# Designed miniproteins, single chains, continued (3), part 58

Each design is a single chain, and the fold is of that chain. pLDDT is the mean over its residues in the fold that is shown.

## One batch from the design tools (miniprotein)

Design m10119
Fold by ESMFold2-Fast:
Structure m10119 (fold): chain A 66 residues (1-66)
Amino acid sequence: MKKVLLVVGPDREEAEKLAKELKEKLGADDYIVLVGKSSEEAYEFAFKLEKEKGYEVIVASAPSAP
């Protein structure tokens, strides 16, 4: 089963930074960053990936830039 990390947040740099860190820590096969999307939209996208592709999806929220 392919493990994919889905990171959502308002800032691309912070979201990509978190995605790279969590991908390494969680042993995910890949990551996808959704900038400017809501948590609800991220979970909808995760559900589609799990249902249509059979992926295990982990959803994380990135903060805004400090």
Scores: mean pLDDT 78

Design m10120
Fold by ESMFold2-Fast:
Structure m10120 (fold): chain A 95 residues (1-95)
Amino acid sequence: SAADRAYIRRLTRKLASEIHNAPDEKLVEEVKRKMEEFLEELKARFPELSEEISELMERYTKKMVEAAKKGEAGRDEIDQLLGELTGEILALVES
């Protein structure tokens, strides 16, 4: 629905902002924590897609954590991964 798309876009923008504001030394910890919070919010809103969302989030969390380990050099990669994740969540919810 339009409301679900707006919710996902708002939530992913919030996630991106929180990660962007994290200092390099906290980036790995913050990515792990915020991705877990995002997973729980998505599962609460879309309980029927809980398994698919969990698999998707596990895959992207792993990639984002690897990018975050690079500190400053990994930030563009995290932004790209967040864009890809947003698209995949929207496709999953609209399927």
Scores: mean pLDDT 88

Design m10121
Fold by ESMFold2-Fast:
Structure m10121 (fold): chain A 61 residues (1-61)
Amino acid sequence: DVNTAIARASKKAVEAAEKNGPEAGRQAHIDALKEAGYEADVEVRATDVGAEVRFSNIRKA
């Protein structure tokens, strides 16, 4: 289920970015999508309230 994969990847990305910075968040998002059988273009940015995750072009791996 692509929606479940997206939700889990986004949550892991935000948690990783808050703990270890935006590059860790990006990697966590990519890894979580790949484990679920998907790929996407992923961008993670630090913000004053945590981290923002943006993704586009989600596709089956």
Scores: mean pLDDT 77

Design m10122
Fold by ESMFold2-Fast:
Structure m10122 (fold): chain A 95 residues (1-95)
Amino acid sequence: DKQKAAILSVAANLLAVAAIVETELDHPDAFKRAIDAVRNAIDLAKKLYEMGYKEDAKRVLENVRKALDILMEKYPDSPEVKELRAEVDKLEKEI
């Protein structure tokens, strides 16, 4: 399980970085790809937490928050970004 947790943590953090990269692209699909990457990173953080790797889950959520902060600046009226930000804030309090 520790090896699996390490792999999932790396994958989740890479997805958070991918979301940040997508926010810099002026491409029609960039927003959708960034949101999808954030959602997948959150799901992996939840799995890490369920497996007992709370610190790894917290680190993933920290990087996801950074991506969401950038998305909120670029897309301030997006309900999807606001909902994901609230979900991350709630998860951080539960962990």
Scores: mean pLDDT 81

Design m10123
Fold by ESMFold2-Fast:
Structure m10123 (fold): chain A 60 residues (1-60)
Amino acid sequence: DEEIKELERKIVVLESALGILEAAIDFAEKMGDEKEVEELRRQKEEIRKEIEKLKKKLKE
């Protein structure tokens, strides 16, 4: 019960962070900051993997 709510909260927070990273990537691409784009895309992939792990935990 409490653990399910905790997992759901973490997923929502990470999905929000993912959306912010998407916007930051778009901004960095418009500015031509290739290094920042690579850094942000790497962070986005890490967050995406964490969301996947948490969603699998929630469905178990």
Scores: mean pLDDT 83

Design m10124
Fold by ESMFold2-Fast:
Structure m10124 (fold): chain A 55 residues (1-55)
Amino acid sequence: MSEKEKEIIEKLKEAIKNKDYDGVFRAVMELLRLKGFNFDEVAKIVRKVIEEIEK
């Protein structure tokens, strides 16, 4: 995992915990750009982050 990807995932986790939906949207958009708009890969990452926080 790249350092940039890790940074974006950490931002996503913080945004979800804080109910910062604008921050969540921005982090998801950064992940999409980083992954060449591979929605399936980004959706897998987002699902894993949500599961980590809500379980």
Scores: mean pLDDT 79

Design m10125
Fold by ESMFold2-Fast:
Formats: C-alpha cells, sequence, structure tokens
Structure m10125 (fold): chain A 87 residues (1-87)
C-alpha cells in the first residue's frame, strides 16, 4: 500500500528529526561544559572567540539539517494527503 509506505517514510523522518534534536542538545551541553571548565582555568579572550566561532559553525550546520528534514517531512505529509484523496 502506497499509504503505508508514505506513513513509514514520515515515521523514519520524524525519528531522524528526534535523533538530530537529541544530538544538538548533547553537543550544546558539551560546549557549555567546555567553556565553564576553561573559564575556571583562566581562558584567554582569543580562545573564547575560537570556541564562539566553533559554536556558530555548529549552529549553522544544524539549522541547515533541521531545515532539510522539516522540508522532507512537509513534502511527505503533502504526498500522504494526495494518496488519501486518490483512495
Amino acid sequence: SKLKEIEEKIKKLEEEQEKLNKEIVEELKKFEKEIEEKEKEGISEEEREEIRKEITRFIGRVLREIGDILQKILEAKKEKEKIKEEL
């Protein structure tokens, strides 16, 4: 059934989104901990700026990945509605 196939596709994409959300939270927590530990050690302003740049690059990557997954979910949900109308 095409309906079952599209429902499975949506489920897999939503599971992928959940995994990505979890990975983002875990990675951000690691950055927070790294900054906190280095601040205690008397980190230089140059090192702080390097960490900020790394975080900014990470956020840029994850925003693109989130956008891609959300677009795929939206298109798959639109396809599911079309299949329902044809049944």
Scores: mean pLDDT 83

Design m10126
Fold by ESMFold2-Fast:
Structure m10126 (fold): chain A 68 residues (1-68)
Amino acid sequence: SIEKELEELIEELSKIAKIPKEELYKNIKDAKEQGDSDQLIVEILKGKLNELKGEEIPDLDVSKIKRR
């Protein structure tokens, strides 16, 4: 399910980028409130996770998860 995929992506991103899960949840909630679909959010998170797995030094701008 989409909720399980989001939870797993948040867990992985938090571990790899050392970003608090609370910050990731906040950005996702804000994006949903601004009209972003769950599928779009999953796609963004998967992209960021793939980038981080290719890098030794994490360079993740969490603000990019949030939409206007």
Scores: mean pLDDT 70

Design m10127
Fold by ESMFold2-Fast:
Structure m10127 (fold): chain A 81 residues (1-81)
Amino acid sequence: GRQQLIEENRAALAGIPARLAELEKQIENDDVPEELQPLLKSLIKKYGSKEEAKKELIEWKRKVAEMLREVLEMIIERMEK
């Protein structure tokens, strides 16, 4: 039902900081997820530095996480009305 969907979206929202922190740790430790490897390779080529590429990848993921948080908050607010 609607309440279950609200709870699932709240759980997803609450989990964003932990998932982002884990992903940042993976990127810093060169354990980059397979789906992000092509983007990392492109960033290395663009910036000429693996360290700068990793920094840019983390910054991009932080922005994506912020947008997802805002979208989920909006969805939850609309469902609670």
Scores: mean pLDDT 81

Design m10128
Fold by ESMFold2-Fast:
Structure m10128 (fold): chain A 92 residues (1-92)
Amino acid sequence: GSVEKPVNFSAEVLSPTKVRLSASSKNSLPLTFTFFAKNLETGEEKILGILRNKKSGSLTVELEPNKTYKFYVKASNSYGSAWSEPVEVTVP
């Protein structure tokens, strides 16, 4: 079937250098979640991590302090992909 947008996508600031990203899916089958960050000061985009064969998951990532990031998660399978709404976070 089609891949639906990830749901419950959140970013939780754990420390000045650490953020926990979490997402889940309403798809009937497990998906690959690929987590991305864009540094809004530099424009640099990074893959933060990949969780395979999951319906939900979380990832703790290390980032530069005192920066604003835009986070995304992409849910995908062999036939398609869908992107979350972005979440913007300033890391103190």
Scores: mean pLDDT 81

Design m10129
Fold by ESMFold2-Fast:
Structure m10129 (fold): chain A 55 residues (1-55)
Amino acid sequence: MSEELKEKLEEILELSKQGKLEEAKKRMRDVMEEYGLSEDELDRLLLQLYLEKNF
């Protein structure tokens, strides 16, 4: 995973943790469009990062 993508995913997890769900969803859409990821692929990457970092 690229460092740039990882930073964007970390931001999504942080927004979600803060209860900023609408902002998190906007960031998820942006990442999906930028990197050509499906919702399933994005969810898998977010889960992997969450388990590794305990966000």
Scores: mean pLDDT 79

Design m10130
Fold by ESMFold2-Fast:
Structure m10130 (fold): chain A 62 residues (1-62)
Amino acid sequence: SRLEEEARRIAEASGWPFEEALEFLRRSREQAREAVERLKEEIDEAVKEISEAVKKVAERNE
């Protein structure tokens, strides 16, 4: 699997046992998933603010 291939490459590069490299990849994926979720929330909030600002500009211009 792709995860096992990546774990093997990390093990070779770092000198870690394969099992440690595999755990490192699992943790990294979970951390990346949390970061993506936070970014999605920030983007959604920004889009809402921009949408409201555009509506206010449209109302001023009639």
Scores: mean pLDDT 77

Design m10131
Fold by ESMFold2-Fast:
Structure m10131 (fold): chain A 80 residues (1-80)
Amino acid sequence: MSEEEKEAEKEAALEAARESAAEAAELAGNEKLAEKAKKAKTVEEALEVLKELMKTAKSSPEVAALAAAAGVWLIAARNL
């Protein structure tokens, strides 16, 4: 895989993580966290959003599922 392909895959994985985390935050009723997720430029910023989502995930299976999906995408982005 070329460096361009690797960067594209990283960006796609981070984008998927941001979308999943933002949707989870919106479902949780946390508008500020959803906005923070949409603005996350790095894996580290997205991980901070995921940490906050995991606190709410204990009360909602839908939020938990979306938070888990975001986590999978962040692992993919970090390993590329």
Scores: mean pLDDT 77

Design m10132
Fold by ESMFold2-Fast:
Structure m10132 (fold): chain A 69 residues (1-69)
Amino acid sequence: SMNDIKDQMDQRYQQMMTMPTSTWPAMMMTMVFNTFGMMSRTPGLTTDQRMSLMDHTQGMVDDMNNRYS
């Protein structure tokens, strides 16, 4: 389900937050690519669901970037 996917994204994000801050610019890019990879491996996602996942990813990127800046 979408909730299961978002829960997995949240768990990965928390893991990335434990990495050295010097790696965070690369981690922000990794989050975007991971979302694209997940969407390509998840058949039957609607446009609204894909947008929801991208919005969720953008929220994590913004959070990490604000902490890095």
Scores: mean pLDDT 81

Design m10133
Fold by ESMFold2-Fast:
Structure m10133 (fold): chain A 68 residues (1-68)
Amino acid sequence: MERVQELSRHISRGEEALERGDYKTAAEHYDKASQLAFDLVDEGRGTDDARRLGEQLRQQSEELRRQA
């Protein structure tokens, strides 16, 4: 449960940063959330949804890094 909670917290904090226009902080949180999603997949505890989420978060982090 702890990794799923960490993933949710990073997504939430990334969204909060994005609402503030803090693209750098949002990118850092989305990057961390992406890593956690892939960790869940690697442990056999993730699904195809977790892999898709990880890829989406990675792409969003890269987009936000270009804005920062």
Scores: mean pLDDT 79

Design m10134
Fold by ESMFold2-Fast:
Structure m10134 (fold): chain A 77 residues (1-77)
Amino acid sequence: MSEEQFEAEVLAALALIYSAIAKLYYQRNPSPEVEELVKRIDELADRAIQAAKEGNLEETQRLLEEVRKLMRELDKL
């Protein structure tokens, strides 16, 4: 695969790790607010995987940054 695609796949893997962490937060605090954030993070992680499969590094980076923003919102709850 291309170097750009490999980089995108690594970033998508990081988004998946964040999604897994968010799901653990939900298990500890199963509030509707946490559930909604976890659903959004999971959707963004899935989109990052698709962008990475397409070799779209820029979109994968953007989606990972959105995941990080939602993770910061989880930390406030």
Scores: mean pLDDT 86

Design m10135
Fold by ESMFold2-Fast:
Structure m10135 (fold): chain A 59 residues (1-59)
Amino acid sequence: MKVKRAFSSPTVLKALPLLAEGKTNKEIGEELKVSEKTVQYHIDFVMKELGLESRTQLA
């Protein structure tokens, strides 16, 4: 199963500049009007696909 859609989702793309600002998953969720769990799920999924250990490496 390959979910390339998760990486190119509008939520992930809008979260990247907020991650660069050092915002938490909760703060990003509040800004994008989604749950903290939704933000964490998308970020964790992309990090695993890219082999990253830190979410800051996404930005």
Scores: mean pLDDT 69

Design m10136
Fold by ESMFold2-Fast:
Structure m10136 (fold): chain A 60 residues (1-60)
Amino acid sequence: SKIEELRKELEELKRLLEELRKELETLEGLEAARKEAAIAVVEGAISFLEELIKRLEEES
């Protein structure tokens, strides 16, 4: 189902987020700042997908 596909995408993004956070621990300066920006974007995508899944489940 569409909801199952979105849940899989959500879990993949959460795994990516953990990987990016670990990478950030090894970075400094401008590269660290860019990685922090990428993390913020991924966190936003996770929040958006969680709300989307919730809405689709309530309408199904």
Scores: mean pLDDT 85

Design m10137
Fold by ESMFold2-Fast:
Structure m10137 (fold): chain A 64 residues (1-64)
Amino acid sequence: PTPAQREEARQAARDGVEEARRALSSGEPAHVQTGRALRALGDALDTALALVGFEEALEIMGSV
């Protein structure tokens, strides 16, 4: 991966975690909040995997 792809993956991870936090604060029922949060985290991981591959994606996701 290029440095630009690594930074894009880090940004996707940060955005996914932030979206998950917003979902958990949304005032919706707990099961809906949890489902939205897990989807946001899953989408972020998928984006990181596509950009940087498995090893770097796990490192990035574990650091946010």
Scores: mean pLDDT 83

Design m10138
Fold by ESMFold2-Fast:
Structure m10138 (fold): chain A 100 residues (1-100)
Amino acid sequence: SEKKKELEELIQEAMELIGEAANRAAANPAMAEARRLIAQAVRDLFAAMGDPEKAAEYLERAIRHLEEAARLAGEVDAATAELLRRAREKLEEAKRLLEE
């Protein structure tokens, strides 16, 4: 499915941004709470990929965890916060595709 391919590409792009943000957060103890929320978002994304019927619900959880992680990271490192905001935008697009 073209839609499925686009969805998988958006999630993959978000995961790459999340991975970069997680690496930056791991280097700074002040971002420990942001990193915990990033880990929760990653778990939500794996849940979304494993349960198509609840994928939109899990994507919404991931989006909210990334939003809070970006807020906390933004108090310490603007670059980490920007990576998390970009990842969130890709997941919001993925959620829109699922709701079509």
Scores: mean pLDDT 88

Design m10139
Fold by ESMFold2-Fast:
Structure m10139 (fold): chain A 57 residues (1-57)
Amino acid sequence: SSSENIHEVLVETSKALKLIEDEEERKKLEKEVMGLAAQGKYEEAFELIRKKKEEVE
């Protein structure tokens, strides 16, 4: 469901943001993820989050 997908996106985004020290990079990720989620592109949003976590871990 869209409601569950939004919740999961918010949770995963929050986890990724904790790994990013740069405030501008955090804002960029949050904006991009929110933009994808607003368009119903949840799979792309999760892929973006995963890629960012991989880059900083």
Scores: mean pLDDT 78

Design m10140
Fold by ESMFold2-Fast:
Structure m10140 (fold): chain A 56 residues (1-56)
Amino acid sequence: SAPPAAAAPPVAEAEREAAIAAGRRAMEAAGRVEDVAYLEDGIAASGVVPDEIEVA
């Protein structure tokens, strides 16, 4: 990874939103709606999409 730049962009809001929607859809398809809320909260709080999704 490159060193942090003064104006390095985090994940774009559109990309974050799409990732949240995709994660939600996947969790709902798996029947794990509660995990969707945890994923959305984590992404919203961190501002990035986590690569590791822990399920219970």
Scores: mean pLDDT 59

Design m10141
Fold by ESMFold2-Fast:
Structure m10141 (fold): chain A 90 residues (1-90)
Amino acid sequence: STDDNIKKFKQAMSDLNKAFVSVDNAGKDPTSSPEDIQKKIDDLQKAVSDVKKASKLPGVPDDLKQQGDKQVKTADKVVSQVKPGVDKLK
């Protein structure tokens, strides 16, 4: 149903935001291992995929889809900035 699809999309956006905060916090924590940061990056990339899939569900308002797309672009930029440093430490 439309309501179920909107709920799924909002949940995906919430999960993406939580994954983003997790990566940001790990990157600021000097006790975080490269492996722990990579795991959080993997979780963030999965959350990005989940938002992209949920954005294709019928009945999700365009304004919410635009918010999700903006969150995805922000997450992709953070991965592009953080991942090379993590890969070099492995």
Scores: mean pLDDT 84

Design m10142
Fold by ESMFold2-Fast:
Structure m10142 (fold): chain A 64 residues (1-64)
Amino acid sequence: KVDELIEKLKDEDPEVRVQAAEELANIGDPRAVEPLKQALAEETPTGDVAVRAAILRALNKILS
């Protein structure tokens, strides 16, 4: 479940990555923290801003 969503964070489709980050945030499992940080590091400055925003929101929610 969580592991499947972590894999989805590396999907080629940015919509899939956004959904994965949102679902990981909703679950709130701290196991997702390091994968989310890694996914954020892989996003380029010219990358999809929605994906970056979703990852940052997920990290903020899980860590709060």
Scores: mean pLDDT 77

Design m10143
Fold by ESMFold2-Fast:
Structure m10143 (fold): chain A 92 residues (1-92)
Amino acid sequence: GPIAQEGAQYAAQQAEKAGAKADAKVEGNTVTITITGASVEQQMGALGGAVDAELLGAKAEVKVEGDKVTVTITAESPELAGEGARQVGRAL
C-alpha cells in the first residue's frame, strides 16, 4: 500500500543523499532496498537499521556484496514493512 511505498522511497532517498544509488521495491508485505556504491558507513547503517526493523516485529535480511547492499524486510502488514524500511533509511 502507500505506506510501504513511502517507507521504501524514504530509504532510497536517504541512501542517495549519502552519495549512493538506491532502488526500492514493494511486493505485498516485503520491501527490498538495493544500494549500489554503498560506503562502509552505509553498510553498517543498513545492518543497524535491519536490527531496528526486527525490534518493530519485522524480519530483516541484509546481504553485502562489495559495495552493493540489499536489505529485505518482510512483515505481517505493508505498514510494518514500510516502518521497517524507514528505520533502515534513518540509519543510512
Scores: mean pLDDT 84

Design m10144
Fold by ESMFold2-Fast:
Structure m10144 (fold): chain A 55 residues (1-55)
Amino acid sequence: APSPEVLELEIERSFLLMEAEIYRKLGTEEDLARAEELRRRAEELDEEIARLLAE
């Protein structure tokens, strides 16, 4: 079974991606920039999850 820490990171990533989609749909230049920032944070969490699974 995945560790509780991995599950928490997966949940956090999912929320970041949902927020990114909301900002993307709003469509202003500033909102698109926020969407990219949120996706970058989700990518960082994906890397952290991968590291924890490899350890």
Scores: mean pLDDT 82

Design m10145
Fold by ESMFold2-Fast:
Structure m10145 (fold): chain A 66 residues (1-66)
Amino acid sequence: MSEKIARVAKAIQANPKASQREIAEHAGVSVSTVSYVIKLVKEGKIKKYIPSLSDEALEELKKRID
């Protein structure tokens, strides 16, 4: 579970202009999983699943999904 969430976060960082569908294809997960990860980023809960994620990287993720 946590590895899939980490892969989605990395795919968003690598492809800031990509759609949720493209992120899902890059991360090898369903679009619903991408939507769930985006919700976790917006709610500030993503660090629970990716402890190595820096505060700076979290702020960049929030900007890219906004």
Scores: mean pLDDT 75

Design m10146
Fold by ESMFold2-Fast:
Structure m10146 (fold): chain A 99 residues (1-99)
Amino acid sequence: KKEFIEAIRKAAEELAKTVSPQAREAINLIADSVIKAIEEAKDNFLQRVANAEVGATLRAIGDIIELEKTDPQLAAEVRQAVLEARRKIGEIVDEYLKK
């Protein structure tokens, strides 16, 4: 459990190093939501983690749509950061399920 949380946290930190503050916020929102679900889930672990990721992603999409009205290039950057964060977290979840 601790190793799983640390892997997600480290991946989010690495992704956040070279992106805008808005992209960093979106990455951290997804990572923090998944970590919280991992810590709090006693039953239906996979469903709770998936629901947390979906919820955070929907919120990020709402923020991206609003940002696109004023800065479409930055909105595109944040969208790419969200996709990359979801991909990396998914890889870590899959690895944890093999153990």
Scores: mean pLDDT 80

Design m10147
Fold by ESMFold2-Fast:
Structure m10147 (fold): chain A 83 residues (1-83)
Amino acid sequence: MEKIEELEKKLKEAEKRAEEVAEELQELGAKMEALLEKAKEDPSYRKEMMEAMHETARKMLELIKLLSERKALEKELEKLKKE
């Protein structure tokens, strides 16, 4: 029974982290759109846009890892519920 509680806790933590990263990605998307408009008028904004793109790529990889971890935990939890 304790293993089920531990997996449920880890699943909730992974879900919460995934939601946080998804929100950060939405904010980065809005920032990139604003920087893209500014970069059309002033090329000096390209560096900041590249930094935002790099941060977005890093956050996307983090989200993918969290979603994979969530799926693994969900499968393990379902197996334990059958026992």
Scores: mean pLDDT 80

Design m10148
Fold by ESMFold2-Fast:
Structure m10148 (fold): chain A 70 residues (1-70)
Amino acid sequence: DQARADGEGLREYLALPEEEKKRIAEELLEKLKELEEEVEKTKFESEEEKRKAIARMIGRVIREIGDILS
């Protein structure tokens, strides 16, 4: 179940040392800024297509953060 997996990820993050939490938060913020810029520059056919594209982009960012934590 996706909701449980997401909750476990949050618990892992909260268990990290404060310095690691700060680094991860700063990197996540930077990736989110890049994602926001990508969304702003992209022309979508409809609001539903925009939502689907944003969901895919968020999934990409989460995967990239997972790779950094590995």
Scores: mean pLDDT 68

Design m10149
Fold by ESMFold2-Fast:
Structure m10149 (fold): chain A 58 residues (1-58)
Amino acid sequence: MREAVVRYITREAALAAGTKSDEELRAAIRAFAEGMGVTLSDEELEAIVAEARRLAAE
């Protein structure tokens, strides 16, 4: 479940990436994850932001 939640959050972050800064994406990702009962490490947050940015580029 954790991996599925992280993947879902990454996809949502990618959809929002075009209208948000990296700082805003980090805040949104953390809030969404906590809302779903998942606590992300700093390393996981940075990885999700990077992947969301890559997905949003195409």
Scores: mean pLDDT 77

Design m10150
Fold by ESMFold2-Fast:
Structure m10150 (fold): chain A 104 residues (1-104)
Amino acid sequence: SVTREEVERLIMSFIGAVISGDLELAKKVADQLKEALSKLPPEEQEYFKNLLLDYLSVLYPELKSLFEPLPESDEEKAFKRFLKTLEPKTPLEKVLELVNYILS
């Protein structure tokens, strides 16, 4: 059984791998995230796909055109402000490949 908390943890793990440039971990987590998302109702799949893109668009502004903005909690705003201070080590081209894989 896939829980919303499990999907959130996978999203956070993917973001961490992307920031650190751990491509092996990023690919492994992308596989797990794709499988976990496929087990959720369509409405929840859309929510988490948009959440992933929303967080990644802070690190890679080029991604902002690929999703619709979601309402944010104060905790989510604080996390995005933290992400804005980081320089991700994974190249945009590889992030796009992994994101397209997750979303397909």
Scores: mean pLDDT 83

Design m10151
Fold by ESMFold2-Fast:
Structure m10151 (fold): chain A 100 residues (1-100)
Amino acid sequence: DVLKELKKIKEELKKLLEELKKAKTEEEIEEILNKISKIIEKLQELLPKVDLSNPEHVKLLEEIAKLLEEIGKVLKEKGYETESISLFELSKKLLDFIKS
């Protein structure tokens, strides 16, 4: 259950990263940001169910954290500094959660 949901979150974030790289208008970027926000909500709801003793859960959270950092970098390049900072902070929080 949790593993399947984490895999889905990872694949959706990968897709949104590629869409964000291709986005040319503020409207396109805002639509992508709204989708990212909904995925982050799902991730946060899922975190209490994550088993940190399961290497597959840990690996997926590391991969998700990396994707959030990459999305943050693209947002910063496009002038979305506030959103970029929020994603970098979330990435750090996920990595800290894994180490706890």
Scores: mean pLDDT 88

Design m10152
Fold by ESMFold2-Fast:
Formats: sequence, structure tokens, C-alpha cells
Structure m10152 (fold): chain A 86 residues (1-86)
Amino acid sequence: GDEAAERAVELAEEAKRLAKEAIKLAKEGKFEEARKKLFEAEIQLGLALIQLSVGKLLGASEELIKRAEEAIKEAQKAIEEAKKLL
């Protein structure tokens, strides 16, 4: 459980990083590169959601579940910000 929840945090943090990179590229007028980074961010977010589900099913600690849910929420916000620029 805990290992899957920890992976969900790492994947969500990577999704947020990629989404912020997409925002930067979009502001520079590099829209094709920005769309590629946004697509990669959405894939990482999807994997984070799968790992969170596995963590919940296998009895991850409430603290790790909460941390993963918060990281996923931050990644979702960054992805939505990137989508508004594209």
C-alpha cells in the first residue's frame, strides 16, 4: 500500500513539473513543444491516479493517501492552467 501511495506522490509531482514546463513553453510561443509536455503531464497524472487507487486498496497509511491526493490536486491545477494557454 505505502509504496504505491509514495509512487503516486512522485508521479503527481512529475506531472506538475511537466505542466509548469508546458506553461513556460506556451508563454514563449512554443505551442507544439508545450502540447507535447502537457500530453506527458496528463500521462503521469493518469499513472499517479492508478497508483493512488492501488495504495488505497492495499491499505496505505492515511497520511500517505492524503499527501498523494494533495499532490494529484496540485498537478491537476497546473494541467488546467496549461490547457487555458493552449
Scores: mean pLDDT 91

Design m10153
Fold by ESMFold2-Fast:
Structure m10153 (fold): chain A 57 residues (1-57)
Amino acid sequence: SGLEEAEKRGLEYLPTVQRTSKLLEESENTLEKQAEISQEAAEEHRRELEERRRREE
């Protein structure tokens, strides 16, 4: 019926749940870094556009 498997899964699930919480925190840090990289790329692109305008003027 799987009752023994469910109890076994329960014991395995506790470490998994704790690891999932840690991974979520790490994912948030990764997203923050991605946002920073995107911001830097946007600023660099803006500078290039500004330089083009100055050269044309």
Scores: mean pLDDT 71

Design m10154
Fold by ESMFold2-Fast:
Structure m10154 (fold): chain A 59 residues (1-59)
Amino acid sequence: ETVEVELEAPIAPGESAEEAARRLADRLAAALPPEARVEITDVRQEGDTAIATARVTYP
């Protein structure tokens, strides 16, 4: 099963939008069952906020 979600993360000083998105994806993966996989498909920056599209796959 695959679900697509949109995530928003504030960009820390010295951090890129892609780094902020990966930090969020790592936190999401830690909260999900070990069998679930999180893949970032797109990252967009709006001001100091990173907007990422993530694909979550369950077995």
Scores: mean pLDDT 78

Design m10155
Fold by ESMFold2-Fast:
Structure m10155 (fold): chain A 87 residues (1-87)
Amino acid sequence: SIVDEAIELLEEAAARETNPIVRALLLHHARTLREHPDATAEQILAMLDMIRSLVEGLRDRGVISEAEADRALATLDRIAAAVRELQ
């Protein structure tokens, strides 16, 4: 399902993250999707946009570096593209 694919991509992204806060953020949302197995592509994309805003907030507060934020945002863009392709 599109939900299972989104979970896999979020968990793979988390495994590649060096920043523990960004890793925890990705894993938290993967678990949220496991609790919503009927989530639509539109709902998953809205969730990814919310994660994007949280990552930008972490960067703006100096909790993560600009490079860490750029990597996380690029990863979220790739996940969003995969979700759009599956719908």
Scores: mean pLDDT 88

